# Designed miniproteins, single chains, continued (5), part 107

Each design is a single chain, and the fold is of that chain. pLDDT is the mean over its residues in the fold that is shown.

## One batch from the design tools (miniprotein)

Design m19726
Fold by ESMFold2-Fast:
Structure m19726 (fold): chain A 96 residues (1-96)
Amino acid sequence: MLEELGEKLDSEDEEVRLEAVRELGKLQDPKTLPYLERALDHPDTRVRVAAVRGLYSLDTPEALEVIKRATLHPDPRVANTAIGLLYAKGETILPP
């Protein structure tokens, strides 16, 4: 299951990639963490943003640390999504 979703992240079809990252987020399984972290480095901004949302849905301390790092991501869409989700969770953020 997880390996199949990981392969779909590399699909040429944008819809298949987005569905794969959303399904990873819906599983709420800590084993999805490495796949969601990999999706944060994907060249497609839509996949990266969906990965941040998936990490938020996972709701583990490890996923929260990845989201905190994503606030410093060079893609402002990723960084702003991470900041917004951390504020929604009640986390304190002091960006430079």
Scores: mean pLDDT 78

Design m19727
Fold by ESMFold2-Fast:
Structure m19727 (fold): chain A 98 residues (1-98)
Amino acid sequence: GPAPAPKPPLSKKEQEELKKLEKKYEELKFEAEILLGMLRMKASQDPSLRPLVEELEERFREIEKKAEEAKKNNDIEKMKEVVKELEELIKRMEEILK
């Protein structure tokens, strides 16, 4: 099939939305990395948690890859999905740590 056409340049409003989403993603990523560190420490004391921590780490890596692709392509909708997925992952990790 034909190569996909390059995406048109973003409007000023879309550029501002993307910047806000990227900032939120970086803040959530930092929080998630701290929570994963805490979960790894907990799993070192409780080996039964290891498979769950490994699943959460793999999910985090998938979200990071999706975010990198979204940033490279200036994909606002994909960035919104990434932010939502990362918020859900953080909530799940917080529930395990309590």
Scores: mean pLDDT 85

Design m19728
Fold by ESMFold2-Fast:
Structure m19728 (fold): chain A 95 residues (1-95)
Amino acid sequence: MKEKLLEEYEELKKEWDEVFAAFVEAYLASTPEDLSAFVAAAQKLLDFIESNLERVKKLYEELKKLDPELAKEIKLTFPLKEEVRQELVDFLKEN
């Protein structure tokens, strides 16, 4: 059980790291005159969050019981707060 959960977490973390790194890179490259790359990266980040929110929540709850330290890492890696998702939605509506 734990081994399978760790494999699922590592796969999800790799996908998250790639999407989040692209978002950060686009943010750092953005200017007030050109937000196109940042808007595109924000949309991809939002799509990833929406597609994987339930999967992340399930992994967090399962791993919290087996490995509390790894569960803390999941919380730091994946923003599970509705407010973060809403801020991305609001940003994309304005841009």
Scores: mean pLDDT 73

Design m19729
Fold by ESMFold2-Fast:
Order: structure tokens, then sequence, then C-alpha cells
Structure m19729 (fold): chain A 63 residues (1-63)
């Protein structure tokens, strides 16, 4: 179902965000400012995608 597909997509994005957060911390510990900024940007994009997919899920459930 569309609801199940959206839930799966949200979970996959959430798992990716957790992994990216871990990479941000590793870059910070290594003093790799370029990697830190790149992973931070990637994390922000993942959060935006999760928000968008959550809106779609809410709309699908409401109908």
Amino acid sequence: SKIEELQKKIQELADKAVNTRRKILEAARAGDEEAFEQYKKEFDELVKQITDEMRKLKEEIAK
C-alpha cells in the first residue's frame, strides 16, 4: 500500500540520518572541517526529505 511504502521510505531516510550524524561526529573529532560541513549539509537535506515524506503520509492517512 502507499502508506506502507511511505512508512518504509521514512524509516530508510531516518536510518540514513542516524548514520550521517555519526559521520558528522567523526569528522569533528578528526578536525576535518570540510567533511563536517559536507555531512551537516547532507543531514539537513535528509531532515527536509523526512519532513516532506511525513507530510505525504499524513495526507494519505487523512483520506
Scores: mean pLDDT 87

Design m19730
Fold by ESMFold2-Fast:
Structure m19730 (fold): chain A 77 residues (1-77)
Amino acid sequence: SLEELERQLQAQRDAFDAAVAANAPDAEIDALIDRLVALAGQYLDAAYPDMSDEERAAAVARLRDLLLAERARRLAA
């Protein structure tokens, strides 16, 4: 269900935030980003079925960029 996907996305986002705050290894953060991006793709497929493949790919790529930027900001702080 959409509610289940939303819960999974929130849980993975919380895990990403906690790992970044704990200065977890790069490999662990990268794996969390990959899981978040995969779940976001599943959510977009379920929530916005009329979204084109191009729009979905762009949205997923944008999310990855935002997560990488967030990690970079916290490493620079």
Scores: mean pLDDT 84

Design m19731
Fold by ESMFold2-Fast:
Structure m19731 (fold): chain A 109 residues (1-109)
Amino acid sequence: SKQDKLDTLNRILAEVARLVREGKPVDEIVEKAREWLKKNLDFSDEEIEIFVELIRAVAEAMKKLTPEERQKVLTLASQALIDMVNSTLEERKKIAEELKKKIDEMLQK
């Protein structure tokens, strides 16, 4: 179901946040996230790469941000996941790009 997919994606996002707090490298976080997506969700390789790119942007941003700002990034990412599970493949790419732009704006201030 869409709710089960969203719950799984939010659990993956929570694990990404945990690995950032533990000081894991971005590449390690991204590869673990790819494995969790493949294991728990019936997504195509193209769909998986869209979520993986989103997770990379989130993890990279969180390593540069304060704990308070990290929570804001996680909130934005969670909202993007809600929109993405209700979207087509092309719309998911656009949602991921829009999230990356919002994150970049936070990093420039």
Scores: mean pLDDT 85

Design m19732
Fold by ESMFold2-Fast:
Structure m19732 (fold): chain A 65 residues (1-65)
Amino acid sequence: SAAALAEARRLAAEAVRASRAGDFATARQLGEQAVEVLMRDNGLSREEAERLADGLGARAAIEEG
């Protein structure tokens, strides 16, 4: 759903900010929450949800770092 994708994008952006601050435990937790949202609300497999979450995180985090 659009709502699930928006929530996953928010979680991925927060995970990136946590990672950049050195809080890797929070980054991992937020990343896993994004994967779970995508699996539950969009019916994706874990592998598909992980690929999508990685793409969202890459968009949030990237060339400027």
Scores: mean pLDDT 77

Design m19733
Fold by ESMFold2-Fast:
Structure m19733 (fold): chain A 82 residues (1-82)
Amino acid sequence: TSNLSPEEIKQKLYEGFLASLPELKKELKKNYTIQEIENIIKQVEEEIERLKNDPSTEPIKIELLERVLKVLKEVLEEKKKE
């Protein structure tokens, strides 16, 4: 299948954050439905809340996920306007 799991998207962003953002946006627009992106957004938001409640969480981890969430929301808005 051509669909990436939310965990796989998160892992790719952890490793190549800045360089991968334009490619992630393109991949999401091409290969994902509006409903799939909404589901990923929900899962990322739930992960951010979980990490905020974990005292062992490094601040950078939350920052990276929040930036992922912004990209996901931008893609969702662009797809809804088409």
Scores: mean pLDDT 76

Design m19734
Fold by ESMFold2-Fast:
Structure m19734 (fold): chain A 73 residues (1-73)
Amino acid sequence: MSTEEIEERIAAALAAGDLAALTEAIRALMEAHPEKREYLAALAEKGLALLAAGVPMSPELALGYEALRAAAA
């Protein structure tokens, strides 16, 4: 699957608030680019730490971090 197709899937899942679909799309991205898995896992850890600290963020951004963590596990 092309990067553009994966990006469209991520955008659609994020707009729908669908954690499962978003996690699958991000997992496909990690399969296409396994070298990015550690980076994406670290990004999820940082984002979730900010959410836990009470930093305001959109529901879409919070969903994105949860999906990144789930996909990286």
Scores: mean pLDDT 78

Design m19735
Fold by ESMFold2-Fast:
Structure m19735 (fold): chain A 72 residues (1-72)
Amino acid sequence: TSSSIMTIYNGIMTTSTGIMNSINNMNSMYHSMVTNGSSSSNINTVTTNINNGNGTYSSINSVFTSTSSTYI
């Protein structure tokens, strides 16, 4: 039905906006986690993996899940 198509459209648009917003939010969270007693080596490892084209959706997805349940 037409309603189903609108739901899919809304989902895609919401996901796209969510990703943009999450990138900005993640930067703040990583800085907060490092400042809150984590070592700088941890953030260097994440950055290196991203730059090398490794450390992808599985790692980011787990952070999203954990953070979402904790911070919301």
Scores: mean pLDDT 51

Design m19736
Fold by ESMFold2-Fast:
Structure m19736 (fold): chain A 66 residues (1-66)
Amino acid sequence: AGSAEKGKELFEKLNVDFVARLIDGKIIGPNGEEITAENAEEFVNSIKPPLSEQEKADLIAFVASL
């Protein structure tokens, strides 16, 4: 299972590279799309360089915690 706490730490690193932004309690992807539990798996699979399976699970858990 993913860790929402570790996912938050990873998201903060990704935000430095402008991959995603947290705006008004919502995660916004690089093209302005809202990232929700429904599309989080597609989003984490699109990140370059590719994330590990654990990092993907942690990010999905973080998205679900919002």
Scores: mean pLDDT 71

Design m19737
Fold by ESMFold2-Fast:
Structure m19737 (fold): chain A 81 residues (1-81)
Amino acid sequence: PQRLSFEQVLEMLKEGKKYLLELMKTLSKEEQEKLLELVIEGLDKLKEQVLADPSFSEEEKEEIEKLIEEIKKELEEEVKK
C-alpha cells in the first residue's frame, strides 16, 4: 500500500474531523456512540502506523499524535453532550 505524506495525513485528519463533527450533530446518541467507537479504533490504528513509519520525523510524529488525540477528545466531547 502507498504511504501518505505528512501534509496529506494532517489534511486528512483536519477535514475528517470537520466532517465527523458535522455528521455527529445529525445522528442519534446511539448512532454517535457507535460511530465514535469505530472512529477511535481507526484513529488508534493510524497513530500506530504513523509511529511505526520511519519516513516521518520525530517532530512530524508528535504533531500527528497530538492532532489525533485532540480529534478523539473533541469527538468524545460532542457525543457526551
Scores: mean pLDDT 81

Design m19738
Fold by ESMFold2-Fast:
Structure m19738 (fold): chain A 83 residues (1-83)
Amino acid sequence: FIEYLNELIRLGSKVEMTPEEAARFIGLILRAIGSLLDGNKEEAIRDVKAATDLLVDAAERSGQTELAEKIREVGEKAIEELK
Protein backbone atom coordinates (compact mmCIF):
# COMPACT_ATOMS: atom_id res chain seq x y z
CA PHE A 1 0.00 0.00 0.00
CA ILE A 2 2.56 2.65 1.09
CA GLU A 3 4.60 2.07 -2.13
CA TYR A 4 1.52 2.73 -4.32
CA LEU A 5 0.50 5.72 -2.17
CA ASN A 6 4.02 7.19 -2.56
CA GLU A 7 3.86 6.61 -6.33
CA LEU A 8 0.40 8.27 -6.49
CA ILE A 9 1.84 11.33 -4.69
CA ARG A 10 4.89 11.36 -7.02
CA LEU A 11 2.67 11.19 -10.14
CA GLY A 12 0.37 13.86 -8.65
CA SER A 13 3.35 16.24 -8.41
CA LYS A 14 3.55 16.10 -12.26
CA VAL A 15 -0.14 16.96 -12.79
CA GLU A 16 -1.01 20.53 -13.78
CA MET A 17 -3.35 21.44 -10.91
CA THR A 18 -4.80 24.64 -9.53
CA PRO A 19 -3.77 25.50 -5.92
CA GLU A 20 -7.31 24.52 -4.84
CA GLU A 21 -7.03 21.10 -6.54
CA ALA A 22 -3.60 20.52 -4.97
CA ALA A 23 -4.93 21.40 -1.49
CA ARG A 24 -7.91 19.06 -1.98
CA PHE A 25 -5.61 16.23 -3.14
CA ILE A 26 -3.37 16.66 -0.06
CA GLY A 27 -6.44 16.78 2.21
CA LEU A 28 -7.85 13.55 0.72
CA ILE A 29 -4.52 11.72 1.16
CA LEU A 30 -4.17 12.91 4.78
CA ARG A 31 -7.77 11.83 5.54
CA ALA A 32 -7.07 8.40 3.98
CA ILE A 33 -4.02 7.97 6.25
CA GLY A 34 -6.07 9.05 9.30
CA SER A 35 -8.85 6.59 8.39
CA LEU A 36 -6.32 3.75 8.12
CA LEU A 37 -4.88 4.60 11.56
CA ASP A 38 -8.48 4.44 12.90
CA GLY A 39 -8.96 1.01 11.24
CA ASN A 40 -11.56 2.42 8.83
CA LYS A 41 -10.49 0.88 5.51
CA GLU A 42 -13.77 1.77 3.74
CA GLU A 43 -13.27 5.51 4.31
CA ALA A 44 -9.59 5.22 3.33
CA ILE A 45 -10.63 3.50 0.06
CA ARG A 46 -13.17 6.30 -0.65
CA ASP A 47 -10.57 9.02 -0.09
CA VAL A 48 -7.86 7.28 -2.18
CA LYS A 49 -10.43 6.83 -4.98
CA ALA A 50 -11.47 10.51 -4.74
CA ALA A 51 -7.78 11.59 -4.77
CA THR A 52 -7.09 9.37 -7.81
CA ASP A 53 -10.18 10.69 -9.66
CA LEU A 54 -9.15 14.30 -8.92
CA LEU A 55 -5.66 13.71 -10.37
CA VAL A 56 -7.06 11.89 -13.43
CA ASP A 57 -9.56 14.70 -14.14
CA ALA A 58 -6.86 17.39 -13.75
CA ALA A 59 -4.36 15.46 -15.92
CA GLU A 60 -6.98 14.86 -18.66
CA ARG A 61 -8.02 18.54 -18.60
CA SER A 62 -4.34 19.48 -19.08
CA GLY A 63 -3.82 17.01 -21.97
CA GLN A 64 -1.62 14.74 -19.82
CA THR A 65 -3.38 11.61 -21.11
CA GLU A 66 -0.53 9.12 -20.53
CA LEU A 67 -0.04 10.45 -16.98
CA ALA A 68 -3.81 10.09 -16.33
CA GLU A 69 -3.65 6.40 -17.36
CA LYS A 70 -0.64 5.81 -15.05
CA ILE A 71 -2.49 7.48 -12.17
CA ARG A 72 -5.55 5.25 -12.71
CA GLU A 73 -3.36 2.12 -12.56
CA VAL A 74 -1.50 3.19 -9.40
CA GLY A 75 -4.71 4.33 -7.66
CA GLU A 76 -6.42 1.02 -8.40
CA LYS A 77 -3.40 -0.92 -7.04
CA ALA A 78 -3.44 1.19 -3.85
CA ILE A 79 -7.17 0.46 -3.42
CA GLU A 80 -6.71 -3.30 -4.06
CA GLU A 81 -4.06 -3.42 -1.30
CA LEU A 82 -6.60 -1.90 1.15
CA LYS A 83 -9.35 -4.47 0.34
Scores: mean pLDDT 83

Design m19739
Fold by ESMFold2-Fast:
Structure m19739 (fold): chain A 60 residues (1-60)
Amino acid sequence: MEIRFELYKELAKINDEGMELRDKLVAEGMDRREAFEIAGQKAFEKSKELIKKAKEKEEE
């Protein structure tokens, strides 16, 4: 369970950072929808990479 909890914490961090990035971009004058797409895309890509690495470690 320890490894799954750590993975969950990292995924939650990535999501939180994505939401913070979205809010920051909006505050800097970016359109809300564009900021959401940019931040969401970055968070999604980071989450996919993290999951891939976790799967590699479990398979290895």
Scores: mean pLDDT 76

Design m19740
Fold by ESMFold2-Fast:
Structure m19740 (fold): chain A 97 residues (1-97)
Amino acid sequence: MEAVVVVTVKLPPISREEADKLAADLTAELERLAAQEPGVSRLLPISVYRDPKTGEVTITAAVVGEAESARRVAERLADEMSKIPGVTVSVEVLEPA
């Protein structure tokens, strides 16, 4: 059954330039991981929100495909992101009702 697996990454305040670079690096890594999982159907564009008041950044990535394959890609991305100090990472599996 097709699932959407969402990875949400919350970072401490960083510059716009650092946020843009991180989004590009994450997009490349996500594409690399998805290429290794034939069960992945598509990747949604990475969303980056930087709070203009605090400088805090929220990055959202979504993997669409076979539930277990999409979950493996999302969990590998989450594991890499969790190594960054001060980062909070969450993974949510959304399945059709």
Scores: mean pLDDT 80

Design m19741
Fold by ESMFold2-Fast:
Structure m19741 (fold): chain A 88 residues (1-88)
Amino acid sequence: MQELISRGVGAAIAGVGASSMGEIYIEKGSSKEKLEKEKKTAEQSAENAAAVRDAVEKAGGPASDVALLEKSRKLAEESAKKVEEEIK
């Protein structure tokens, strides 16, 4: 739950830091490593959301819960793609 809150704020900050301040101030090698870890984290989050969604759906859970998990998966995939663009 706190990780979801941090993702909303952290994704924006990570994007700014990595795409501008990280490349300018830290050295590109360090910022590239951060971007690669961020991408892996986003990809794992997408997989975890998909797995939980499938489990909830198989258990006959509410369609609203399935939709929320699917939305979370898509947001994580979008985040991974944005990070990949920044890595080049």
Scores: mean pLDDT 62

Design m19742
Fold by ESMFold2-Fast:
Structure m19742 (fold): chain A 72 residues (1-72)
Amino acid sequence: MDAKLAEFRDLGLAAVDAYAAGDLARAEELNARAVAIAQEFIPTASPEEQARLKEVLGEVLAYAKEKVAAAA
């Protein structure tokens, strides 16, 4: 995995964990960092790299849905 994609994934998962823990300020900070990486990555990414980012985003969103369902 590209180092930026790995960092995006780690930040995204950490943001979900912070949100689930009720630490909204930490969740917003981690999410902002993940968004900044995606904004830097997307303009230079090949179609294959964009597909990998989409896969990573899908993993983070699936994790978020699981955590939100458990909290509801």
Scores: mean pLDDT 79

Design m19743
Fold by ESMFold2-Fast:
Structure m19743 (fold): chain A 81 residues (1-81)
Amino acid sequence: MQELSEEEREELRRRAEEAIRELREAIEKAKESEKVPVTLIVAAELLAVALETALALGDRASVEAEIRAVREMTRELKERL
């Protein structure tokens, strides 16, 4: 199974933290605009939790997949503004 070294885990954490930061900024703008459905905002917040959980589990494939999902959600939120 996939095991991450401390160095690999730290690299993924930095990438994930950047993705989460951009997502949280998009969530704040979405809340301010009132143009985004509340259900989509909730889904975005849950996606941030999913990425944090993947990081805690240390599975590279899961973290990479969640980073991709977070980036796509960030794009969708910005598109609706």
Scores: mean pLDDT 80

Design m19744
Fold by ESMFold2-Fast:
Structure m19744 (fold): chain A 63 residues (1-63)
Amino acid sequence: SKEEELKKVEAFYEKHKPKMSEKVRNIADVLLELNRRRYKEEGKAISLEQFEATLKGIEKIEK
């Protein structure tokens, strides 16, 4: 379900948050807030795979 996808994304973030730079964490926090808002308003949620890919993309740009 989309609710389970939301929970998986948030659990993944909490687990990996300590390994992230402050800048990546700040961007991820914004993305999670937007994801929660979209779920509440539209019933849409990003998949764990898409979230992971987005974070890796941000990390590459920040290098």
Scores: mean pLDDT 78

Design m19745
Fold by ESMFold2-Fast:
Structure m19745 (fold): chain A 65 residues (1-65)
Amino acid sequence: MNAELLRLLKESRAEELAELLERHLRDQLDPNLDVLAVAKDLIDAWRDSVKDAAQLGGILALLYR
C-alpha cells in the first residue's frame, strides 16, 4: 500500500491516488468509520517516508477539497 501511494505522490498523479485510497477504504473499512480520520492517520504514517512538503501538499489538497 504505502509504496504504491508514495509512487503516485512522487509523480503528482492525484486522480490515481484518490482512486487507490477510495478503493482501499471501501473494501477494507467499516462504512461507519470516519473516513476523514482514517485519511489523517494515513498521512501521519507517510510523514516518516515523505520528506518533500510539496508532495504532501498535493495529497492534502486532494483529500481536503
Scores: mean pLDDT 54

Design m19746
Fold by ESMFold2-Fast:
Structure m19746 (fold): chain A 67 residues (1-67)
Amino acid sequence: MQQVIDSLTQNADKVSDDNKKIVQSQIDSAKKNGSPSSYITTGGGIGNYDPSVKDQSDQTIQQAQQI
């Protein structure tokens, strides 16, 4: 869990300021539900951030889940 959160937090630092807040919220959702699917579903607001960032985050979560 902590490693997954750390990886997602580092990813948030690489995105724009606006997306940082959104990614942080999604990290909490992923931690609570423990799956990338929950992150994708509860993230919901693709219009709130760049789709490219979402795809990158989803890939990171999936890789971290396999750890």
Scores: mean pLDDT 54

Design m19747
Fold by ESMFold2-Fast:
Structure m19747 (fold): chain A 66 residues (1-66)
Amino acid sequence: DEAVKRIYEALNNNEVLLESVIRSAEDIAKKYNASVEEVLEKIAELLEEGKSVLQALEEVEEELKK
């Protein structure tokens, strides 16, 4: 998956953080009835913009609440 690859590269190839982000993305997608791919793509964009993992997850969840 291209989004997963982008996240992995943004996390400096940290597999533990990548797995945590994927699980959080799956939880957010289920909670807000969104696609996991859409959530992962949004996270990838935010991480590439220099946001932290916590900031990226918070912003994605906030956007899906709207």
Scores: mean pLDDT 84

Design m19748
Fold by ESMFold2-Fast:
Structure m19748 (fold): chain A 79 residues (1-79)
Amino acid sequence: MEELERRKREAIAALEADRAQLRATPVSDLEGVSAEQRERLLAVADAGIADIEAAKTMEELEAAIKAGLERVQEIAATL
């Protein structure tokens, strides 16, 4: 139980930090990323945090992380 809660906290903290950095970075400094793509990435981070919070097992946590990475790759594929 403690291991799951610790990993959830670490994953959420990392996503929150990434989200904060993405919001603080001007679009002009994001090579190849549009303002719309930045908003989509922020939405994926929000969804990822919610999915991680909802995870009740290590398997669910790993699935949530994998789904989040797949969503990021999908946005990258849309340019």
Scores: mean pLDDT 75

Design m19749
Fold by ESMFold2-Fast:
Structure m19749 (fold): chain A 112 residues (1-112)
Amino acid sequence: MEEEIKKAEEYIKKAQELLDNVTSIEDARKALEYAVKALNEVSKAAGLPTEARVEYDPERDEYHFTGPTIEEIREAAKALGMSDEEIDRLVELYEKAQEIIGQAFLKIREFE
């Protein structure tokens, strides 16, 4: 759990640094990859499967996020006996990673 939280924070930091200094579509894609890795570390900490992913739908020209909901993370973490403070920290990291995913999509679109 503490190791997963630390990894999630490191991945979020790397993703944000890439977005803050983005110069290419590749930088934006790497930021997206780190943000998805952060979501999977949060899922691991909550005892959930590491199934978070982002997929492009060419028919709708949309990016789709697949992963656990905030409610699923809260309930899974409660089942593991995590404190409210630990649960809130996981949710904060999850929301931050989702924000970075959204920003990375916008940057990818700018370079396409």
Scores: mean pLDDT 81

Design m19750
Fold by ESMFold2-Fast:
Structure m19750 (fold): chain A 80 residues (1-80)
Amino acid sequence: APAQKAELVATLRGMVSVDQGTAELIVDEILAATQGQASEKLVAQVAYELGLAGASAQKLSETTGLPLATSRRLLQLAGR
């Protein structure tokens, strides 16, 4: 739902320095990978990993349970 997406975007932007459009694209990828079932906790875990200097697609996938392809896309969107 749009309200849930707005809450997920706010969670991401509170933890990582990305603009609104980038945050929306990242959240859309997470929602697509989870069939709309993404929680604020999952988005916070993604945001934490994306904020690390040594962020990697493999570690993001292992920590969050998201597919490796999704994790690579999230890093690309975050400019990593």
Scores: mean pLDDT 83

Design m19751
Fold by ESMFold2-Fast:
Structure m19751 (fold): chain A 106 residues (1-106)
Amino acid sequence: MKKATKEEIKKLMERLIKTINKILKEYGDKFTDEEKGELELILLLSKELLENLDEYSPQVLADVLLTIVNKVLEILEKHGLSDTKEAAELKEIKKELIYLGGKELE
C-alpha cells in the first residue's frame, strides 16, 4: 500500500479550503454572524491542519475533514443552498473521504 493516501487528503483539504472561501464570498450575506464566524473558524482550522499534515495520521485528517464537510453542508442546507455548485463540490469531497476510510487509511 502506497503513501498516496496522504497526498490525496492534502488535495481534498485544498479543495475544501477553496470551496469554503467561495461560499463565504458568494453566500456570506445569507448567513448569520454566528454562521459566518463558524465558517471562518473552520477555514482557519483547515489551513492549520494543512500546514501541520505531518503531525497527523491520514485517518485523523480524514475524520476531521469529514466532520468539517458535514458542518458546512448543514449550514448550506439550512439556507436552501443544497443545489449549488459549492454544495455539489462538498458532496464530492465527502464521497472521496468515505472511500479513503477504513483499511485504506491504514
Scores: mean pLDDT 80

Design m19752
Fold by ESMFold2-Fast:
Structure m19752 (fold): chain A 81 residues (1-81)
Amino acid sequence: SAMDKLEEVKKEALEKIEEIYKKYKNAPLEVFEKELDKVENETLGRLLELREREGVSEAEIQKAATEIGKYIKEKLEEHKK
């Protein structure tokens, strides 16, 4: 279903963010932020594709984008410690 595809996109995004956090744990903050920005932009593109092709609502897309953005923010705060 469209919602199953949305859940998969969200799951894959969170897994990629976690892998970037592990890989770039000792990298400069600027490098870490740039890699997270790439994942966020890729994921937003995938979410917009679900809206266009699968009819996922703008509200559901916004909710998923917000959850992913919050997770990114949490990892950025952890990197600063």
Scores: mean pLDDT 86

Design m19753
Fold by ESMFold2-Fast:
Structure m19753 (fold): chain A 94 residues (1-94)
Amino acid sequence: SKEEILKLLDEIMKILEEALQRTTDPEARAVIEGMLDGVRALKALVEAGALTPEQVKAFLDDLIAQAERLRALGYQEEADRVIKLLNEIKKLVE
């Protein structure tokens, strides 16, 4: 399900790009930009077949932690959507 993982990563990127367009708070913008960089890196490594399932899960856990920080900054809806998609990817690599 490499194609399904890539599709879910693209959905996460769209949510984060939309959130970044609506966000003026510098701290929240920095978290969103960091998450976008992380998702892009994960996507490239998945496309290259460069990661074990355990390494993919470690990347996903880091992104979930970043999304929880975004939640704490008042972006609950965006954080919930991203965490849901990250957990769907996590199920696909189990």
Scores: mean pLDDT 89

Design m19754
Fold by ESMFold2-Fast:
Structure m19754 (fold): chain A 60 residues (1-60)
Amino acid sequence: MSDEQRQAGLRVANELLERGESNELASFAGKVALDLGQPLDVDTARKLGRERLAEYKATG
């Protein structure tokens, strides 16, 4: 895993936590940014993170 991918994930997670989002959502959004390995808009990562989180909760 590249340093760039790791930094993208951490940046998204930290920004969402600063905005008052849950640790759970911040974690899933951070994983989206990490998987893409590219600069990702925080709002896009948040949206995709919500989708992943909803799927995770729906399936158990």
Scores: mean pLDDT 76

Design m19755
Fold by ESMFold2-Fast:
Structure m19755 (fold): chain A 90 residues (1-90)
Amino acid sequence: MPLQDYTISIIIQADTLDQARDAGRIAQQALEQNGFTVLGISVEDIGDGLYRITITVRARSYQEAMQAGRIAQQALQQNGYTVLGLSVSR
């Protein structure tokens, strides 16, 4: 199948925006180490100590993009972040 751009959305708890940005860097590094192409990353304060990390990855299928999402989630959890949500879309 041709490569398509997928959006991974991860909701985490963090005390500060800088901590949420650190989480974004950890997720990006984990994805790149596992052979994924990261096209973009953004971090958004959604209130109540929650932050949305949005990562755009190139993948051949929704299943491959979901695998990327799981890799990012595991890397964040291993680094002490609480992950409250994970979703993948086109």
Scores: mean pLDDT 87

Design m19756
Fold by ESMFold2-Fast:
Structure m19756 (fold): chain A 86 residues (1-86)
Amino acid sequence: GAMAQARADRAAELEKEAREHYNKAVEIGSKEKNSDLLKGIAKAAYASPEQGLKLIEKYKDQFSPELVEELKKTAELAAEARRLRA
């Protein structure tokens, strides 16, 4: 029905926004120390947002505030998209 389609469309928009924040986090992280660790955390934030948020909290002191915000937005948007698809 129309409501199911609206939820699917909203989830797709949130997934797109999460991917944009993911791409920005990877770009910023590529210029910082421990870029491989940052790539791993960014991937977790997008693919497994609850685990990603735990990793962000654990390692946030190792990263710039801008990078932490982009990683956190990636995880929060990805988590909301997954809830709408469930």
Scores: mean pLDDT 84

Design m19757
Fold by ESMFold2-Fast:
Structure m19757 (fold): chain A 94 residues (1-94)
Amino acid sequence: TEEMEILDRAAEVAEKIEEKLSREVGNVLLAGINLLVAEGYLEEAREFVKRAEEAVKENDLEKLKEVLRELAERAEELGYTDFAKTMREVVAKL
């Protein structure tokens, strides 16, 4: 399914983030994408995965932080305030 394709790609990106940076950062990216997929925002989820993948490939920490901050904003807009707070705390440690 399209959902499975997006989540599989997100998991691959999260594994690379774990290898290069931290498991916690990879986990919040994967959780955020899973949230968008569960809410039916497949195109948004796909775009976030693409941007995160590009940031990881280029070793661009600032671009990755931007992606995670925007994902946290989107999670907050959807009512996931505690999760958004957790994501922002993880980003702040980078």
Scores: mean pLDDT 88

Design m19758
Fold by ESMFold2-Fast:
Structure m19758 (fold): chain A 90 residues (1-90)
Amino acid sequence: MKVEEILKELREMGLEEDAKVIETLYKQGRIDEKGVFAMAVLAYVRAGQLEKALKYAEEAGIDPQLVRDAMAGDPKALAELEKAFLDAMK
């Protein structure tokens, strides 16, 4: 899936602010395509969109159980997803 398709889907789901941040970081070369997937997972987790988060978690190489635990309100799982986001920024 192209980065542009991910950004369009985020905007269609009402996550335009997240889409703008991801697009800016990607265009600046601060994140790669895997970084875009990881940031999309975090955005969907925070938005309560489990199915979308799971789809991008597979493409980002993120454990689906970590996504489910974060969605259930586990602060350790959410912190681990946030670390994946930070690790995607170089």
Scores: mean pLDDT 79

Design m19759
Fold by ESMFold2-Fast:
Structure m19759 (fold): chain A 87 residues (1-87)
Amino acid sequence: SKKIEEKVEVAEKVLKDGRAALELLKASGKLTEEEIKELEELLKKVEEALKKLKEAGDNEEEAEKAFQEFVEKANELQEKIKELLGL
């Protein structure tokens, strides 16, 4: 239970930071509308993965799998941001 709550808290912070980063990128004017849409679609996948993690409840095995999926989706978003920024 407590370990699952800690995973949810970490995931919620990562999603909050990711949303803030995307809003700053939109405001920067450096990305095309198509690139922004691609990042928004990736962010939606991160949000869906967090929802699955929360739905896992007290099942530690399901929560671990859902958290791993969240990490994979968050990494896909981060790598796309790096690609678009030439990093």
Scores: mean pLDDT 83

Design m19760
Fold by ESMFold2-Fast:
Structure m19760 (fold): chain A 90 residues (1-90)
Amino acid sequence: TEEELRKQLEENKKKVEELREKVEEGDRDALEQALDYYEEAAEAALRLGDYGSAADFLEQAAELYRKLGDDRSAEALRRTSEELRELARA
C-alpha cells in the first residue's frame, strides 16, 4: 500500500542517517549498507510516483558508488536520476 511504501522510505532514510558518520569516514561496510538503503528508498519513491525523491536518492547512491571506486555505476545512476528529474517536471 501507499502507507507501507511511505513507511519503508522513512525507515530507510533513518537507517542512512545512522550510517552517516561511518560513510563520511569511508567505512566500506557502511557505504555498502547506505547504498542498499538509498536504492530501496528510490524503488519505494518510484512506486509512489515520486520521481523527484527517487532522483535524489539515486544521486546519493551515485556518490556512494564513487566513494567505492565504481565510477561506471555512479555515472549510470546519475543519468537515471536526471531522467527521473525530467519526468518530475513533466
Scores: mean pLDDT 85

